# Designed miniproteins, single chains, continued (4), part 67

Each design is a single chain, and the fold is of that chain. pLDDT is the mean over its residues in the fold that is shown.

## One batch from the design tools (miniprotein)

Design m14312
Fold by ESMFold2-Fast:
Structure m14312 (fold): chain A 89 residues (1-89)
Amino acid sequence: LKEVTVEAEVVEAEGELVTVRFPKPDEAYDLVSVRVILDDYELQTLAHRELPDGTVEGYFRGSPEVVEKIKERAKAGEKLQARVTLKPK
């Protein structure tokens, strides 16, 4: 297993839910997991999917306070750091 950190764009942050998108880090590998950790708070990963255009979409649940903080950072043009675990095909 290999872990890489990628910058993910916040596409939605509302209530307890966060959706992020990022380009697939390596086409030769399968995604095993995607994790988002903000200020020592790890969001609960609900699901991830690969889109036909080669992007990955991740779905997360967090406390309303953390989600609001993510929403504010996204409005400022900031990206989240996602930790992606990869497995060879």
Scores: mean pLDDT 82

Design m14313
Fold by ESMFold2-Fast:
Structure m14313 (fold): chain A 70 residues (1-70)
Amino acid sequence: SRGELVEKLGIEVVRAETPEDLEKIAERAEKEGLPKYAEILREGAREGLSNVSTALRLIGEYIDELLKSS
C-alpha cells in the first residue's frame, strides 16, 4: 500500500548517513511513482535539514494525500 511505501521511506531517511543516501532513496521513491516524496527528500538534502525533519515532511505529504482522498 502507499502507506507502507511512505513508512519504509521514512525509516530509510532516518537511517541515512549521507546526502548520497538521501538521493538514492529519492530515486527509488520516484521509480515507485512518488515524485512529490522524491522532491521532499532532495529539498531536505539541499537545505541541510535533519533526517527527522525530512521524514516529518514525508508524513505531511501523506496526510495531504489522505485528505484529498476524503
Scores: mean pLDDT 79

Design m14314
Fold by ESMFold2-Fast:
Structure m14314 (fold): chain A 76 residues (1-76)
Amino acid sequence: MLSEEEKQKLIDQLSSSDDNVVKNAAETLLNEINKLSGTNLKSVDEFNGKDVAVFSKLFKGMDAQKVLGALSKYFG
C-alpha cells in the first residue's frame, strides 16, 4: 500500500508540465486502486462500485477531482 506521503507525492506530480510525469503518476495511482479493490482495470471506463469505494477512501476533495481528471485523460 502507498503511504499517505507517497500518495501525496504522486498527486503533486499530476501538476507537472511534463505529460510523461503526469501519465506515470496516474498509472501508479490506478495500479494502487486496482490492488486495493482487487480488480485489474486498465481504464477508468471500467470502474465499478468497488473501485469507486476504494477511490473515495484514498482521495478527498480537490485531490479526488485532480486524480480523476488525470485518470480520465490518460486511461479513460
Scores: mean pLDDT 76

Design m14315
Fold by ESMFold2-Fast:
Order: sequence, then C-alpha cells, then structure tokens
Structure m14315 (fold): chain A 74 residues (1-74)
Amino acid sequence: SAEFEALMKRLKELEEELREAIAAKDEEKIKRIVEELDELLTSAAEKITDPAELQKLKDFAAAIQKKLQEYLAS
C-alpha cells in the first residue's frame, strides 16, 4: 500500500539518521529520532490494515530500537 511504502521509506531514513547520530554521539538528534520512531509506529498501527505489512514495519523498527538499546547500554 502507499501508506506502507511511505512509512517503510521513513523508517529507512530514520535508521540512516540514527547511525550517523550514534557515530557523532549527538544526544539531541538521537532523542528526536526516538520520538519520530514512536510517532511513526503509533501511526502505522492505526493506518496499516495488512498484518504482513504491519509486521514488516514492526520488525524493521525493532531492529532500529535494538541498535539504540545497544548504544544506551554502552
């Protein structure tokens, strides 16, 4: 769906931004990315009706969140 494609594109952009922010140790940027990720997941749950598309979004978001948790645990 168009909604799924748009959200997946934004998740990929957030993943790239997070990688750069972590490398730069930019705590303000990391916080903003986390807020955007939470808002995107909330929006996805409301707008995406295909269970397979929603699962793909959740899996990708979980991978981003895992990378963030590894950074915060350091």
Scores: mean pLDDT 82

Design m14316
Fold by ESMFold2-Fast:
Structure m14316 (fold): chain A 65 residues (1-65)
Amino acid sequence: GDFEEGLAGMRASGAPEEALARLERAFREGDAVAAQDALTRAVSEGGVSREAAQKVGRALRRRFG
């Protein structure tokens, strides 16, 4: 799905595994605020592709509204 594809894209573009783990945990736990915060931090720290971040953002909107 969009979330798994977005995570894979973020990993491929150099996102650290700790950032990816935080994002995945928040998504699984249904914590919309934590998930959005984790995505924002990963993007602000740099090295993440815009396309991959957009896929994750789309998945967050589908899950949480």
Scores: mean pLDDT 82

Design m14317
Fold by ESMFold2-Fast:
Structure m14317 (fold): chain A 61 residues (1-61)
Amino acid sequence: MEGLQLLQQGKYEEAKKAFEAEIEKNPKDWRAYSQLGTVLANMGKMAESKEYYKRAAELKK
């Protein structure tokens, strides 16, 4: 995923946008929700991060 490369480079805002775009294309892609959670955690947005991890877990079944 393109967003994963951006996350590894510390480009959190760009990674966030990439994963948000992936969710728009594939609303049931649990991996994109999980990765967005990781981006938000690195940005200090812990409450939002927790919500996206929860959605990822629900989508994974």
Scores: mean pLDDT 80

Design m14318
Fold by ESMFold2-Fast:
Structure m14318 (fold): chain A 61 residues (1-61)
Amino acid sequence: SKLQQQLSELKEQLSSASSLEELLELEVEVGVLSLAAAVLNDRELLDEVDSLAQQIQEKRS
């Protein structure tokens, strides 16, 4: 699906993100994708997006 492709792109962006600003931008994009997954009731995608959000939080610390 397009949302799974967007998730894959965000995962790649996270691996290349080196600044706090980049991580904050990714956090916003992940939040938007999470909302889309919730509206579509795509539980598997929502769980993957939540995992990515946690990885971003850990990388910010």
Scores: mean pLDDT 82

Design m14319
Fold by ESMFold2-Fast:
Structure m14319 (fold): chain A 83 residues (1-83)
Amino acid sequence: SEKEKMIKEFEEALKNKDWDEINRLIGKAIEEENAELLLEFAKILQKMKMDKEYIESLVMMAAGIKGWSLEEEEKLLQEILKE
């Protein structure tokens, strides 16, 4: 699927430290209002032990797309950080 392809591309971009590609993939997910894809990207960032600030930014963007409360955003962030 397109989602599985974008997830794989995101993992490869992170391994290569290709910030142009990372930002392109995040931007595409935002333009498509794909909150689920942004949350999958946040989970990948956590698995790769990236800075918490990047994870928080992706969860915030996903919450904004879904119209989730700050409390729901924080709960999702804590669930991802436990992985």
Scores: mean pLDDT 86

Design m14320
Fold by ESMFold2-Fast:
Structure m14320 (fold): chain A 80 residues (1-80)
Amino acid sequence: MRESNVAAAREIAGVARDLGLDGLKKEAEMTAQALEQGQSPTYASAAELVAALRVLAELVSDPAKREALLAAFDAIEQRY
């Protein structure tokens, strides 16, 4: 569980970086680091982690970047 959650968070950080979303990238990287260290919040599944970070994606003002990010979240959720 923890390893899958860390991988999901890092993948989200990569997508955010590629889209130029520095705030989301930093949040996802901090989440991955906290999970690696066994710190809270502890998510029961990668789906819960993706759902938490998806809230930040909805704050993206560029609709094309928002759509690309949400599609990436859906793909990550399906894999984990």
Scores: mean pLDDT 73

Design m14321
Fold by ESMFold2-Fast:
Structure m14321 (fold): chain A 82 residues (1-82)
Amino acid sequence: LEELSKLSPLELKEELKKRGITLEELIEKVAEVQGVDPATLREKVKKAAELLEVEEEDVLLSFLSLVGPKGVLAALDKFLSL
């Protein structure tokens, strides 16, 4: 997962599609790395997607590409507090 976050959001999306990983599975994996409930992560991603007017998958992939799986929760919390 950490190696995949070095890709651009578009490259990451294609790699996940190739591996058959769904958005829900990706949320579960990231939530596990972050030590939070998947529902908590999903809610934050939904709020960010609404603010950015993009799909939830694109939000999660963009944050993963920018900060990696260990940084996603902190980055989302900072973004949502703006």
Scores: mean pLDDT 78

Design m14322
Fold by ESMFold2-Fast:
Structure m14322 (fold): chain A 64 residues (1-64)
Amino acid sequence: HMSARDEALRLVREYAERVEGATPEEKKRILQEAIDRFRRLGAEKDPALAASLVAGFQDELDAV
């Protein structure tokens, strides 16, 4: 049984793995999907964690 925080970190790893093997166009799509999803989840569960994770994904998206 996972906590909401453990679930969020598991999803972060899944998105990171998807991005690792992706083309630049796929990376933009995947990273935007992750940003949108974590913004929604963070508003309800852990806003500070969500903001940190979104910032990380946004930086990676801006680098593509």
Scores: mean pLDDT 74

Design m14323
Fold by ESMFold2-Fast:
Order: sequence, then C-alpha cells, then structure tokens
Structure m14323 (fold): chain A 101 residues (1-101)
Amino acid sequence: GSASVTFEAKEAGKYTVSITQLSGEPGRFRVTVKNVETGEEQSAEVTLRPFLTESVTFELKEAGKYELTIETLSGSGKGTLQVTVTNEESGETQTFTLTIE
C-alpha cells in the first residue's frame, strides 16, 4: 500500500522527514519526495517498527509544493504513520498523519 501528502517548502535546502509508526505492522518502506511542478524526485528506504521513529534528509533544490509518498516495499508494512517534515535551517515543522492499508 501507499499514502501521500503535499507540503509546501518555503525555501530550498535540507529537509528532514521523520516517521513514527503509531500502529500497524513493521516493514520496509520507500519515502519519495517529488517536486509537483518539475517532477524531480528523490527517495530513500526506511525500516519501521511500531512506536519507533526513523528519519531521512532530502536536499530540495527549489521552494514550492512537494508530494511526499510512503509506500510498502516488503513485509506487511501498514498502519498509521506520523510524518514530520522539518526545515533544518529554520526549524519550521509540518506534521501529517498517513494511513497505509
């Protein structure tokens, strides 16, 4: 399964995506950040376990709208994920809840 959310990056730079699995099954997931206007994308893999937090950092070349997608790669990885996107320079955070069924 997969789930997506759109976030606004006000500035280019380093953004940390922190994922906490609030419920569901552990598994391997792909985290993809895609610039909605240019189609440029970056991805990383994380292994999530219930109630643990994993983080990945992306360098965003442009301000604008980005689609954040989390998809199951292996196992039965599913459940409710709390996702926080942090601009590393400003400390601004945006938090989302995603459900993968």
Scores: mean pLDDT 84

Design m14324
Fold by ESMFold2-Fast:
Structure m14324 (fold): chain A 98 residues (1-98)
Amino acid sequence: SAAQAERRARFDEFGRRYAALQKKVDDLHGMYKTAMNMIKLGVGPFASVILSNMQKDAGTLYDDIVQLTQSARDFGEGPAMLFTLDTMKKTALILRKK
């Protein structure tokens, strides 16, 4: 039915968005490690540019996670998924403040 096709499309889109947010968390962790290593090697001014970009991307990530969390609730996702999204949200908040 059209309703079943719409539900599958919504589920597939949720999965794609979730995978993209997981990758973005990994990318931001990589940026942070790179910046910290640059500071240890005495190239702190270049690290500041990376940290600034990371903070901006972390802000966008936070907003995207909030939107996906609402979609998860609307789709009827269980507490395990909601817990994972909340953990990702907290990570984004920490990186935004660094």
Scores: mean pLDDT 84

Design m14325
Fold by ESMFold2-Fast:
Structure m14325 (fold): chain A 91 residues (1-91)
Amino acid sequence: KEKEAIEIGTKIYEETLFGSYKDAVARAAKEKLPLYGPEPVQQVLNDATATATEKAYKTVLDKLKDEKLAKLGAETPPKQFAAAVAAQLAA
């Protein structure tokens, strides 16, 4: 069901976004990559979001066996987060 797909996707999105950011900082320190300033940080967040989307799609597909639900679970959490932030700023 759609709600279940979104819940699975949301959990993966949250875990991957925070985990990938932490791992990217550690990796950048080891490989001497710049993570200071808005542009490098934005790139890390974009990469983490892409990773979360792929992982959510595969996980939902494996559990629910429905491509449409897998896509919904992967794409909905980032869109809902962006919409919630936009609504708060419009108040």
Scores: mean pLDDT 67

Design m14326
Fold by ESMFold2-Fast:
Structure m14326 (fold): chain A 80 residues (1-80)
Amino acid sequence: MEALERAREEAERRAREIAELAEQGVILSHQDPEKGKQLLEEAEKLAEEERRRFPEFEELVLDGYQAGVVRGIALAGRAA
């Protein structure tokens, strides 16, 4: 039980890191498409690695990535 809760806390932390990276990638893609793409690819790679380590938390990690992308789009759209 404690091990599963610890794994969930780690997945939640990783999901937040992935979300922040995806958000920055989307924002940067409007100014430097190549660098923005690199950040998004890094976020996707981290999400895939976390999904492989903790398949039971796949949805949580994917939700984090999507939240970051949505926030990045909203912020970039307002700045454009």
Scores: mean pLDDT 76

Design m14327
Fold by ESMFold2-Fast:
Structure m14327 (fold): chain A 81 residues (1-81)
Amino acid sequence: SDEELLEELVEELRRRAEAWLRRHAPGIPESQRQAIVEAAVEAARRTFERALAAGESLEKARNQADVAAAWTLATLTAQVL
């Protein structure tokens, strides 16, 4: 189901965002790192839902969600460095 696919995507993106932040911003406090991760995940979720509502394929919806997460992660991390 779309819900199960979204859950899987969210879990994967959360793990990747956490790993990325530990590598590129190791000095960020855990609470701030978690807030950035959740913001990136939420951006991905909203983008995925919007893409599916617009009639895009699951593959395109996933790719757009990945881009939204990456952009949010990079933008918020730049603000705290």
Scores: mean pLDDT 86

Design m14328
Fold by ESMFold2-Fast:
Structure m14328 (fold): chain A 94 residues (1-94)
Amino acid sequence: AKAVYQERIDLAQGARDAARALGSVAKSVEQLARMVESLALTARRFLSDPTLAETLREGAREASRAPSVQEATDIVLRRLDEEIERLRAQQQAL
């Protein structure tokens, strides 16, 4: 149903805002990756969104190899933007 996709889009947008905020305060790439991993655990356990949790976990893994906190943040935001666009496309196809 379209309403379920909207809820998932809203959760992914919230995760994007959280990731941006974490990137602004992280002191290292490793710290950012750990904080995003914690956000992924929250998505899995409390929001019951395993796809969002996987997107965040994959983002954290890729970000951990980035040369700077800014680039690590951009990697996570890009993956979340791709997930949001995918969900919007699926919602429009319904």
Scores: mean pLDDT 84

Design m14329
Fold by ESMFold2-Fast:
Structure m14329 (fold): chain A 62 residues (1-62)
Amino acid sequence: SSLKDKALESYKKLAPLIIQGAELALGKKAKVDVKIGDDTLTTTLRAGDLETVTTTDIRESY
């Protein structure tokens, strides 16, 4: 629960900056969607015809 809350708070603070950076880098409108699983964070980045899905384990921080 606590790890999910921290991940969500971090995302809320950083998401606007990530979107802005992606739009500047790609020259296209970008959207980032985040889904939290049991111990994973799935991030979907969409920018025009580009779609990337990244799954990160939020329990592992080293």
Scores: mean pLDDT 69

Design m14330
Fold by ESMFold2-Fast:
Structure m14330 (fold): chain A 94 residues (1-94)
Amino acid sequence: TVDQIVQRQLDGQIGILNTAYSMSTDPRVQQMIRQVIQQNQQAQTSSQSQTISILQQNIQQLNQGYQMSTDPNVQSSLQTVININQRIIDMIRD
C-alpha cells in the first residue's frame, strides 16, 4: 500500500542521511542533516498533509546542504534523499 511504501522510504532516508552525516566534515552540513533526520522521524508519526509539509521543508534544507557541501559523495547522498522526498510527496498527492 502507499502508506507501507511511504514508511519504508522514510526509514530508508534516515539510513542514507546517517551515512551522509558521517562522511561530512562541515558542521553546518552535519547540523542540517541532523535536523532533517529529526523531521523525517516526525513525518513517520504525522498525517499525510503534515508529512507533505515536512518533506517540502526537508527538500529546501537539503538543497542548501547540497550547495554548502564540497564533498561529491555527500552531495550525491543529499540529492538521492531530495529525489525520494519528491517521490513520497507525489505518491501522497496521487
Scores: mean pLDDT 86

Design m14331
Fold by ESMFold2-Fast:
Structure m14331 (fold): chain A 75 residues (1-75)
Amino acid sequence: SAKESFLKYFDKYAAELIEIARKKMSEETVKELQKEIEATKNQIATLPEENSTERLELLAKLGLYFSKKIQEEEK
């Protein structure tokens, strides 16, 4: 299904974010990112199959969160 394919993509995307975070961020910030990833995945998993727009919005929100954390670590 589209939702199952999206969740597989999400898992891959999340793993890439954590890999980057482990190289650039404190252990504490990595743990915060892991919690945000888990919360976002749970929200995506509870959405109906047809809610593709909402899944993309949640993915975008996670991306913005990650970008903000990278900016904070570069200061």
Scores: mean pLDDT 83

Design m14332
Fold by ESMFold2-Fast:
Structure m14332 (fold): chain A 139 residues (1-139)
Amino acid sequence: SHMAETRAELERIKAEVDESLNKALEMVKKAQERVFKVDPRAGPAALAYGYIERTAKVVREILDEALALPDPELRRQYAEGVREIVKEINEVAKLMQEAADLIEKDPEEGLRKLQEATKKAFEVYKKAEDLLNQVRADA
């Protein structure tokens, strides 16, 4: 049935998302550990990691809720929304790595990049929470 086909596609997306999220979380964690070794003012790195870890859980919940939706078009829209959030998580991971590389040579610029990453991590977390609220309202 069309329902079974759409479910199989969402299960494939869930597997791809899990792989991407696990890689991004490892990158953010390693960057956090690197910046803390160089400058104790790098406390915001722990906050960025926390937001991305929570966002990963929210993304998985969105996919599970989307699988339960009767409308295949809504399931597709939520899968696309999740992919956009995963892209933004990877952008945060990149900023965290850039901050870790910069902080050894220019601590003030490294800390500034870290603040940018932390702000983006919070914005991504809010976007994921909003999307979770939307998928639950559509159930």
Scores: mean pLDDT 84

Design m14333
Fold by ESMFold2-Fast:
Structure m14333 (fold): chain A 97 residues (1-97)
Amino acid sequence: MKEEAEKEAAEILQEAGRDLEAALRRVREAAATGTPEETLAAIDEARALLERNRKRLKEMAEKLYKVDKNLGEAVEAQAEILEEDAEAELEAIRASL
């Protein structure tokens, strides 16, 4: 039961991290070689992904919290870090346009 929840949490966090890193790579590439319009479009796509991941991770944290409070809190904390780091990079790139 708890081990299954831990595995699901790890898989979702890894998937969210990979998706965000891929989106950030697209933004970095557009900023380096593309137009400001292309960079803005990539940032908008990355932000849409952040919102989807935020909702999914919140739902997962709520489910885990019912089984293990510490695990639910850990998932929430990791999700927050991923979101803050990604948003900070997106804002830095946008500010450089």
Scores: mean pLDDT 80

Design m14334
Fold by ESMFold2-Fast:
Structure m14334 (fold): chain A 70 residues (1-70)
Amino acid sequence: IDDTERVLATLLARIGSGELKEGDLISPRELAEELGVGVGPVNEALRELEKRGLVELTKEGAVVKKPYPR
């Protein structure tokens, strides 16, 4: 598994467990430091989560959305 896949799996697990909740901000820099990966793989994983409707990308990072759209 590459770093992007590892970051994506970690974020999906945290959202699924409720560790990351609606309105939580994911900082790409802080997450990269926590996981020991580059910020590029983190940004790739966040873009994938945005495509899935799980986060909204902002200047500060990604904000967790409700997993169930209205």
Scores: mean pLDDT 79

Design m14335
Fold by ESMFold2-Fast:
Parts: sequence; structure tokens; C-alpha cells
Structure m14335 (fold): chain A 107 residues (1-107)
Amino acid sequence: SDGELLAEALLNKDMKLIEEILKKYNIKKEDVEELLRAIGARNEELVREILKKYKNNIEGLKVLVEAIVRYLKKIGKIDEARFLLEIVREEFPELSDFVEKLEKELE
């Protein structure tokens, strides 16, 4: 998936590939950086605020969430990945199946 590809690009610091995927899904680079900082700080309010910017861009939201969850798992920050998924489940109940699938990959 493009979420998996973006996670690999984040791990490898492949700036060209990151920019190509973000542009394809209309995701702002500054939102990715701020979201990672907010998750690390356990700032639920800021995480919700950033995710809500993508409420009318669900495909972009799914790519962003999958990429960050997979990235965090690969760097050993499983609790941070779970923290993000809990907020996504609360703010976007329609994505419950998507969230459940990603949570199973963290087990």
C-alpha cells in the first residue's frame, strides 16, 4: 500500500518519495512532522486537531495513519502507535475496521 511505502520512505529518509506520496494524497509535510511530535508528547488535543484537517480527505488520512503506525512500530514505539490508533477510532468511528487491522499488526 502507499501507507507502507510512505512508512519505508520515512525510515530511509527518502525525501523525494515522501514528497511524491504526500502530494498524491494532498497531505501537508508540516502536518506529518507536527503529528509525530504531538504523538511523542502524548498531546491528544493536538493529534485530534491535525487529524480533523483530513476529515474530507479520508484516503489521505488512511495513508497518513498507516504510514505513522508502521513507522512507529519499526522504530520500537508501539505504545505511540497504539496511542494514535485509539484517537483515530474515537474521532473517525467509520474507520473502525481500518484501525482494527492496524492494531492486529502491532500484536
Scores: mean pLDDT 91

Design m14336
Fold by ESMFold2-Fast:
Structure m14336 (fold): chain A 95 residues (1-95)
Amino acid sequence: SLEEIREKRREMYSLSGDEALKTALEVLKSVLEKGNPSREELLLAAEVVGIAVERLTNNPGLGSLVRDGLVYGAEHDPDGTVDYLRQMADILEKS
């Protein structure tokens, strides 16, 4: 649910970079289980990915850039953004 994703997003600020990445993967899996994620779910996925990048790299600017790119994709090419997030989740799962 959206409420569960929002809770996980809040928890990420107290996590290590590796733990934040695992939480982002859980959110991505939850969003992508739906064949057609909502705009709000894609926007939350963008935020959690951005937070994970920030936490892993200690670079808020890079985190914001990644988030903003995914937000733009969610608004202008939602299907392409879903495919991109699926590829990201697959890579993270194998790592």
Scores: mean pLDDT 83

Design m14337
Fold by ESMFold2-Fast:
Structure m14337 (fold): chain A 91 residues (1-91)
Amino acid sequence: RRREAAAEVEKEEQELLDKVLSKLSEEEKEKIREALKKLGIDPSSFKSAIEFFQGLDLALEKAKEEGDKETEKVFEKFFELYKEEVKEREE
């Protein structure tokens, strides 16, 4: 395992994020943006994909607390798509 793997993982996380977002509809992407904005988070300002995923986790938790089933379902779809992309890239 290389120390460079951390930077490579961060780059792969960004590429996976872009691919997953491209598989979502515009309405689903807007739901994610709205949920993040409710937390005061601008996804375009993240310095790393890890910060973005931490923001998504907090947004999902808030959606569950508010009973926003549509937003919760969009996040579940996002995470499933993300897991499949990660699995396809890993041996």
Scores: mean pLDDT 69

Design m14338
Fold by ESMFold2-Fast:
Structure m14338 (fold): chain A 86 residues (1-86)
Amino acid sequence: DLLKKFYEAAEKVFGPKEAKKILEDVERGKQISIELSPTPRSDLTAIKIGSVSAIMRLMSEAVEKEDEELREKVTKLAKEVNKIFS
């Protein structure tokens, strides 16, 4: 279960409360990617798109707030997520 592995990675980096919010962003991105696709999209591809969307949102927040700690955590999450999808 890719969503479970994503949650575990996010929980390890951000803790359970923030991990739930990040997972909600991934699930929303997954749903949007399915709705916008003119052809059938695999769950794997939709989850990848949702994951990238959630990570980009967090990185945007880190940059806007000049939050170096958040930027490092987002980078760590991105590396863990890349391992899940590799």
Scores: mean pLDDT 80

Design m14339
Fold by ESMFold2-Fast:
Structure m14339 (fold): chain A 89 residues (1-89)
Amino acid sequence: SAEREELIRELRELAGGEETLAAIEEHLTVEELRVLVRLGRGEPVPAEALRRLFEKLLALYEEHALKQGGEEEVAARRPEILAEFEAFL
């Protein structure tokens, strides 16, 4: 949808164009994209919505990395991602 395309564009601008986000953004719903955009702007978002979104993003990242043969990268980054997620809640 047009709204989805606008949210993706805004998210990319806020995130500085990271390749990892570009790989997974197509798998996010419009509602999840809105949460990420609000987060990027420093706006308050519900902790429950953030938790669910982070769990989904981690799963998508791990799936993408495994398809690229990144088992070592996934193993190394998982503890860091979980720690950052816990600190954000």
Scores: mean pLDDT 69

Design m14340
Fold by ESMFold2-Fast:
Structure m14340 (fold): chain A 87 residues (1-87)
Amino acid sequence: SSMVSDSIHQMQPYLTPDQMQLVQNTQSLISQMNSLSQQYDDYMNNSDYDSAGQVIDQYFDVWDQTVPVSQQVTSIMQQVVQQLQES
């Protein structure tokens, strides 16, 4: 697991239900990007450049959806960390 994933897991008890849903939705989008990244590598290794091009386009579509949500999650995590440090 990534360091970010481990940090999110540790912070779960301190999140509101709405914040938890936002985090879970963001993790779902990141999982989709990771899956598409692996598919891209597989197609490139098999010299299937047409399929690789289609998959990379899908990756950037998901990435565009992830950027604003990722910024919101980062803000929430910073607030939780600050509260824990002050407690």
Scores: mean pLDDT 78

Design m14341
Fold by ESMFold2-Fast:
Structure m14341 (fold): chain A 53 residues (1-53)
Amino acid sequence: MEIRRALALGDEERVLEMIDNATSEEQLKEIIEAARAVGRPDIAEYAEQKLKE
């Protein structure tokens, strides 16, 4: 999943684009886990909001 690479590079625009394009709960959960693993709780929270929509 490209999300880990985007997080590692600090490419916030790309990370948000990937969250917005995620169409399944599984994709959003993977993004949340990856964001928490790299210490980006702000991105994890954004993905959690998308999961609730």
Scores: mean pLDDT 76

Design m14342
Fold by ESMFold2-Fast:
Structure m14342 (fold): chain A 89 residues (1-89)
Amino acid sequence: EEEERKRIAEEARELAERAKKNLDDALSDPVSTPETILLYGSALAYAERAYRLAKEGGDIEEAKRLLNEGKRKLEEGEKQRKEALEKAE
């Protein structure tokens, strides 16, 4: 469980960094929709919550659930942005 908490905290930190970078990029580009921006914002929020739970000794299953939801939101946002870029060509 200690190794699992450490892994979840590390993955949540990496997810938060990736989500923040994608959010900053989306706010600056002309192809990102409000929906895509919300997906990146949601991914960041889920990642931050998962990190806190893992770090504070909270429910590890809840931390995993939040991390997985954040990953899903990030992947959906990245897919939408890729499709928008392809259509803009």
Scores: mean pLDDT 81

Design m14343
Fold by ESMFold2-Fast:
Structure m14343 (fold): chain A 94 residues (1-94)
Amino acid sequence: SDEEFNELAKKIFEELKKRIDELVAQGATPEELRALAEEYRKKAVEYMKQNTPENIAKAIAYRDAASYAEDRALQLENPEEYKKLVEKRKEFNK
């Protein structure tokens, strides 16, 4: 079901998010976080090629984790630009 699929994607994303947050807490640089985002995007493409519901959920989670790592890199490199991005995103969520 879409519910089980979304639950799996969310669970995997939260695990990857926690790893990214731990790396940031340990002093990961913006460059290291962007490199991790690239690795996660490559994993997302790899999982998508397997074309099973479980692997599609993994692909979505890794794609979203890559975006999260990019956001953390931006926040560390330019906190003011990151704040503007967050405000812009809130505008579309109303």
Scores: mean pLDDT 86

Design m14344
Fold by ESMFold2-Fast:
Structure m14344 (fold): chain A 92 residues (1-92)
Amino acid sequence: SKGTTAGVGGALAAIGGAYEAALTVRLGGSEEQRRKAAEIALEGAKVAEEGAKEALKSGDTGTAETALKSAERARKAAELALEGKVPSPEVA
């Protein structure tokens, strides 16, 4: 469905943004590079939140839950990247 497609696309955008934010910190990126990566992660989170809403409208609760969790991770990754930190699960 269109809702499922939006939810999956949003989740992927959030996951990609979260990973880029964490990787920028791990590679010793400058404050400017970390800020830009955080902005991308926050944009991905927003796309995932909108995709989750569309998935819920189509009755796809599983995709909506996945997209929302991905958005939460992306927002946390962005917050940590601004502080020069990475999420704990990505260090293991």
Scores: mean pLDDT 85

Design m14345
Fold by ESMFold2-Fast:
Structure m14345 (fold): chain A 110 residues (1-110)
Amino acid sequence: GKEEKFVKGVIDFFEKEVEKTKDLVKAVELTIDIIEGIVDIAIGLVKVFGEEAKPLALKVLETAIKALEALKEYLDEHYKDQPEARAEALKLIDEKIEELKERLKELKEE
């Protein structure tokens, strides 16, 4: 569905950034930045439009978390030849997943 397309889009974006930067960690940072921008817009819509925008913002946050979890699995499978860069990239993704889970919890409690 739409979630699977978003997840694929995130992985495709990440791969293009790896090719462009030649830096796995930088590509992950840029991918996280795009996801964070999308999440910030969705949360911003709740502030502008109130409760009517909340279901969309919740779905965006849940989908962003799933995309980052899929990116972790992708790195574990496809970047075994770069163990140190992969470890740093996975740490960045884990930290962002935890941050987004906290934002999701806060949004549900609003």
Scores: mean pLDDT 89

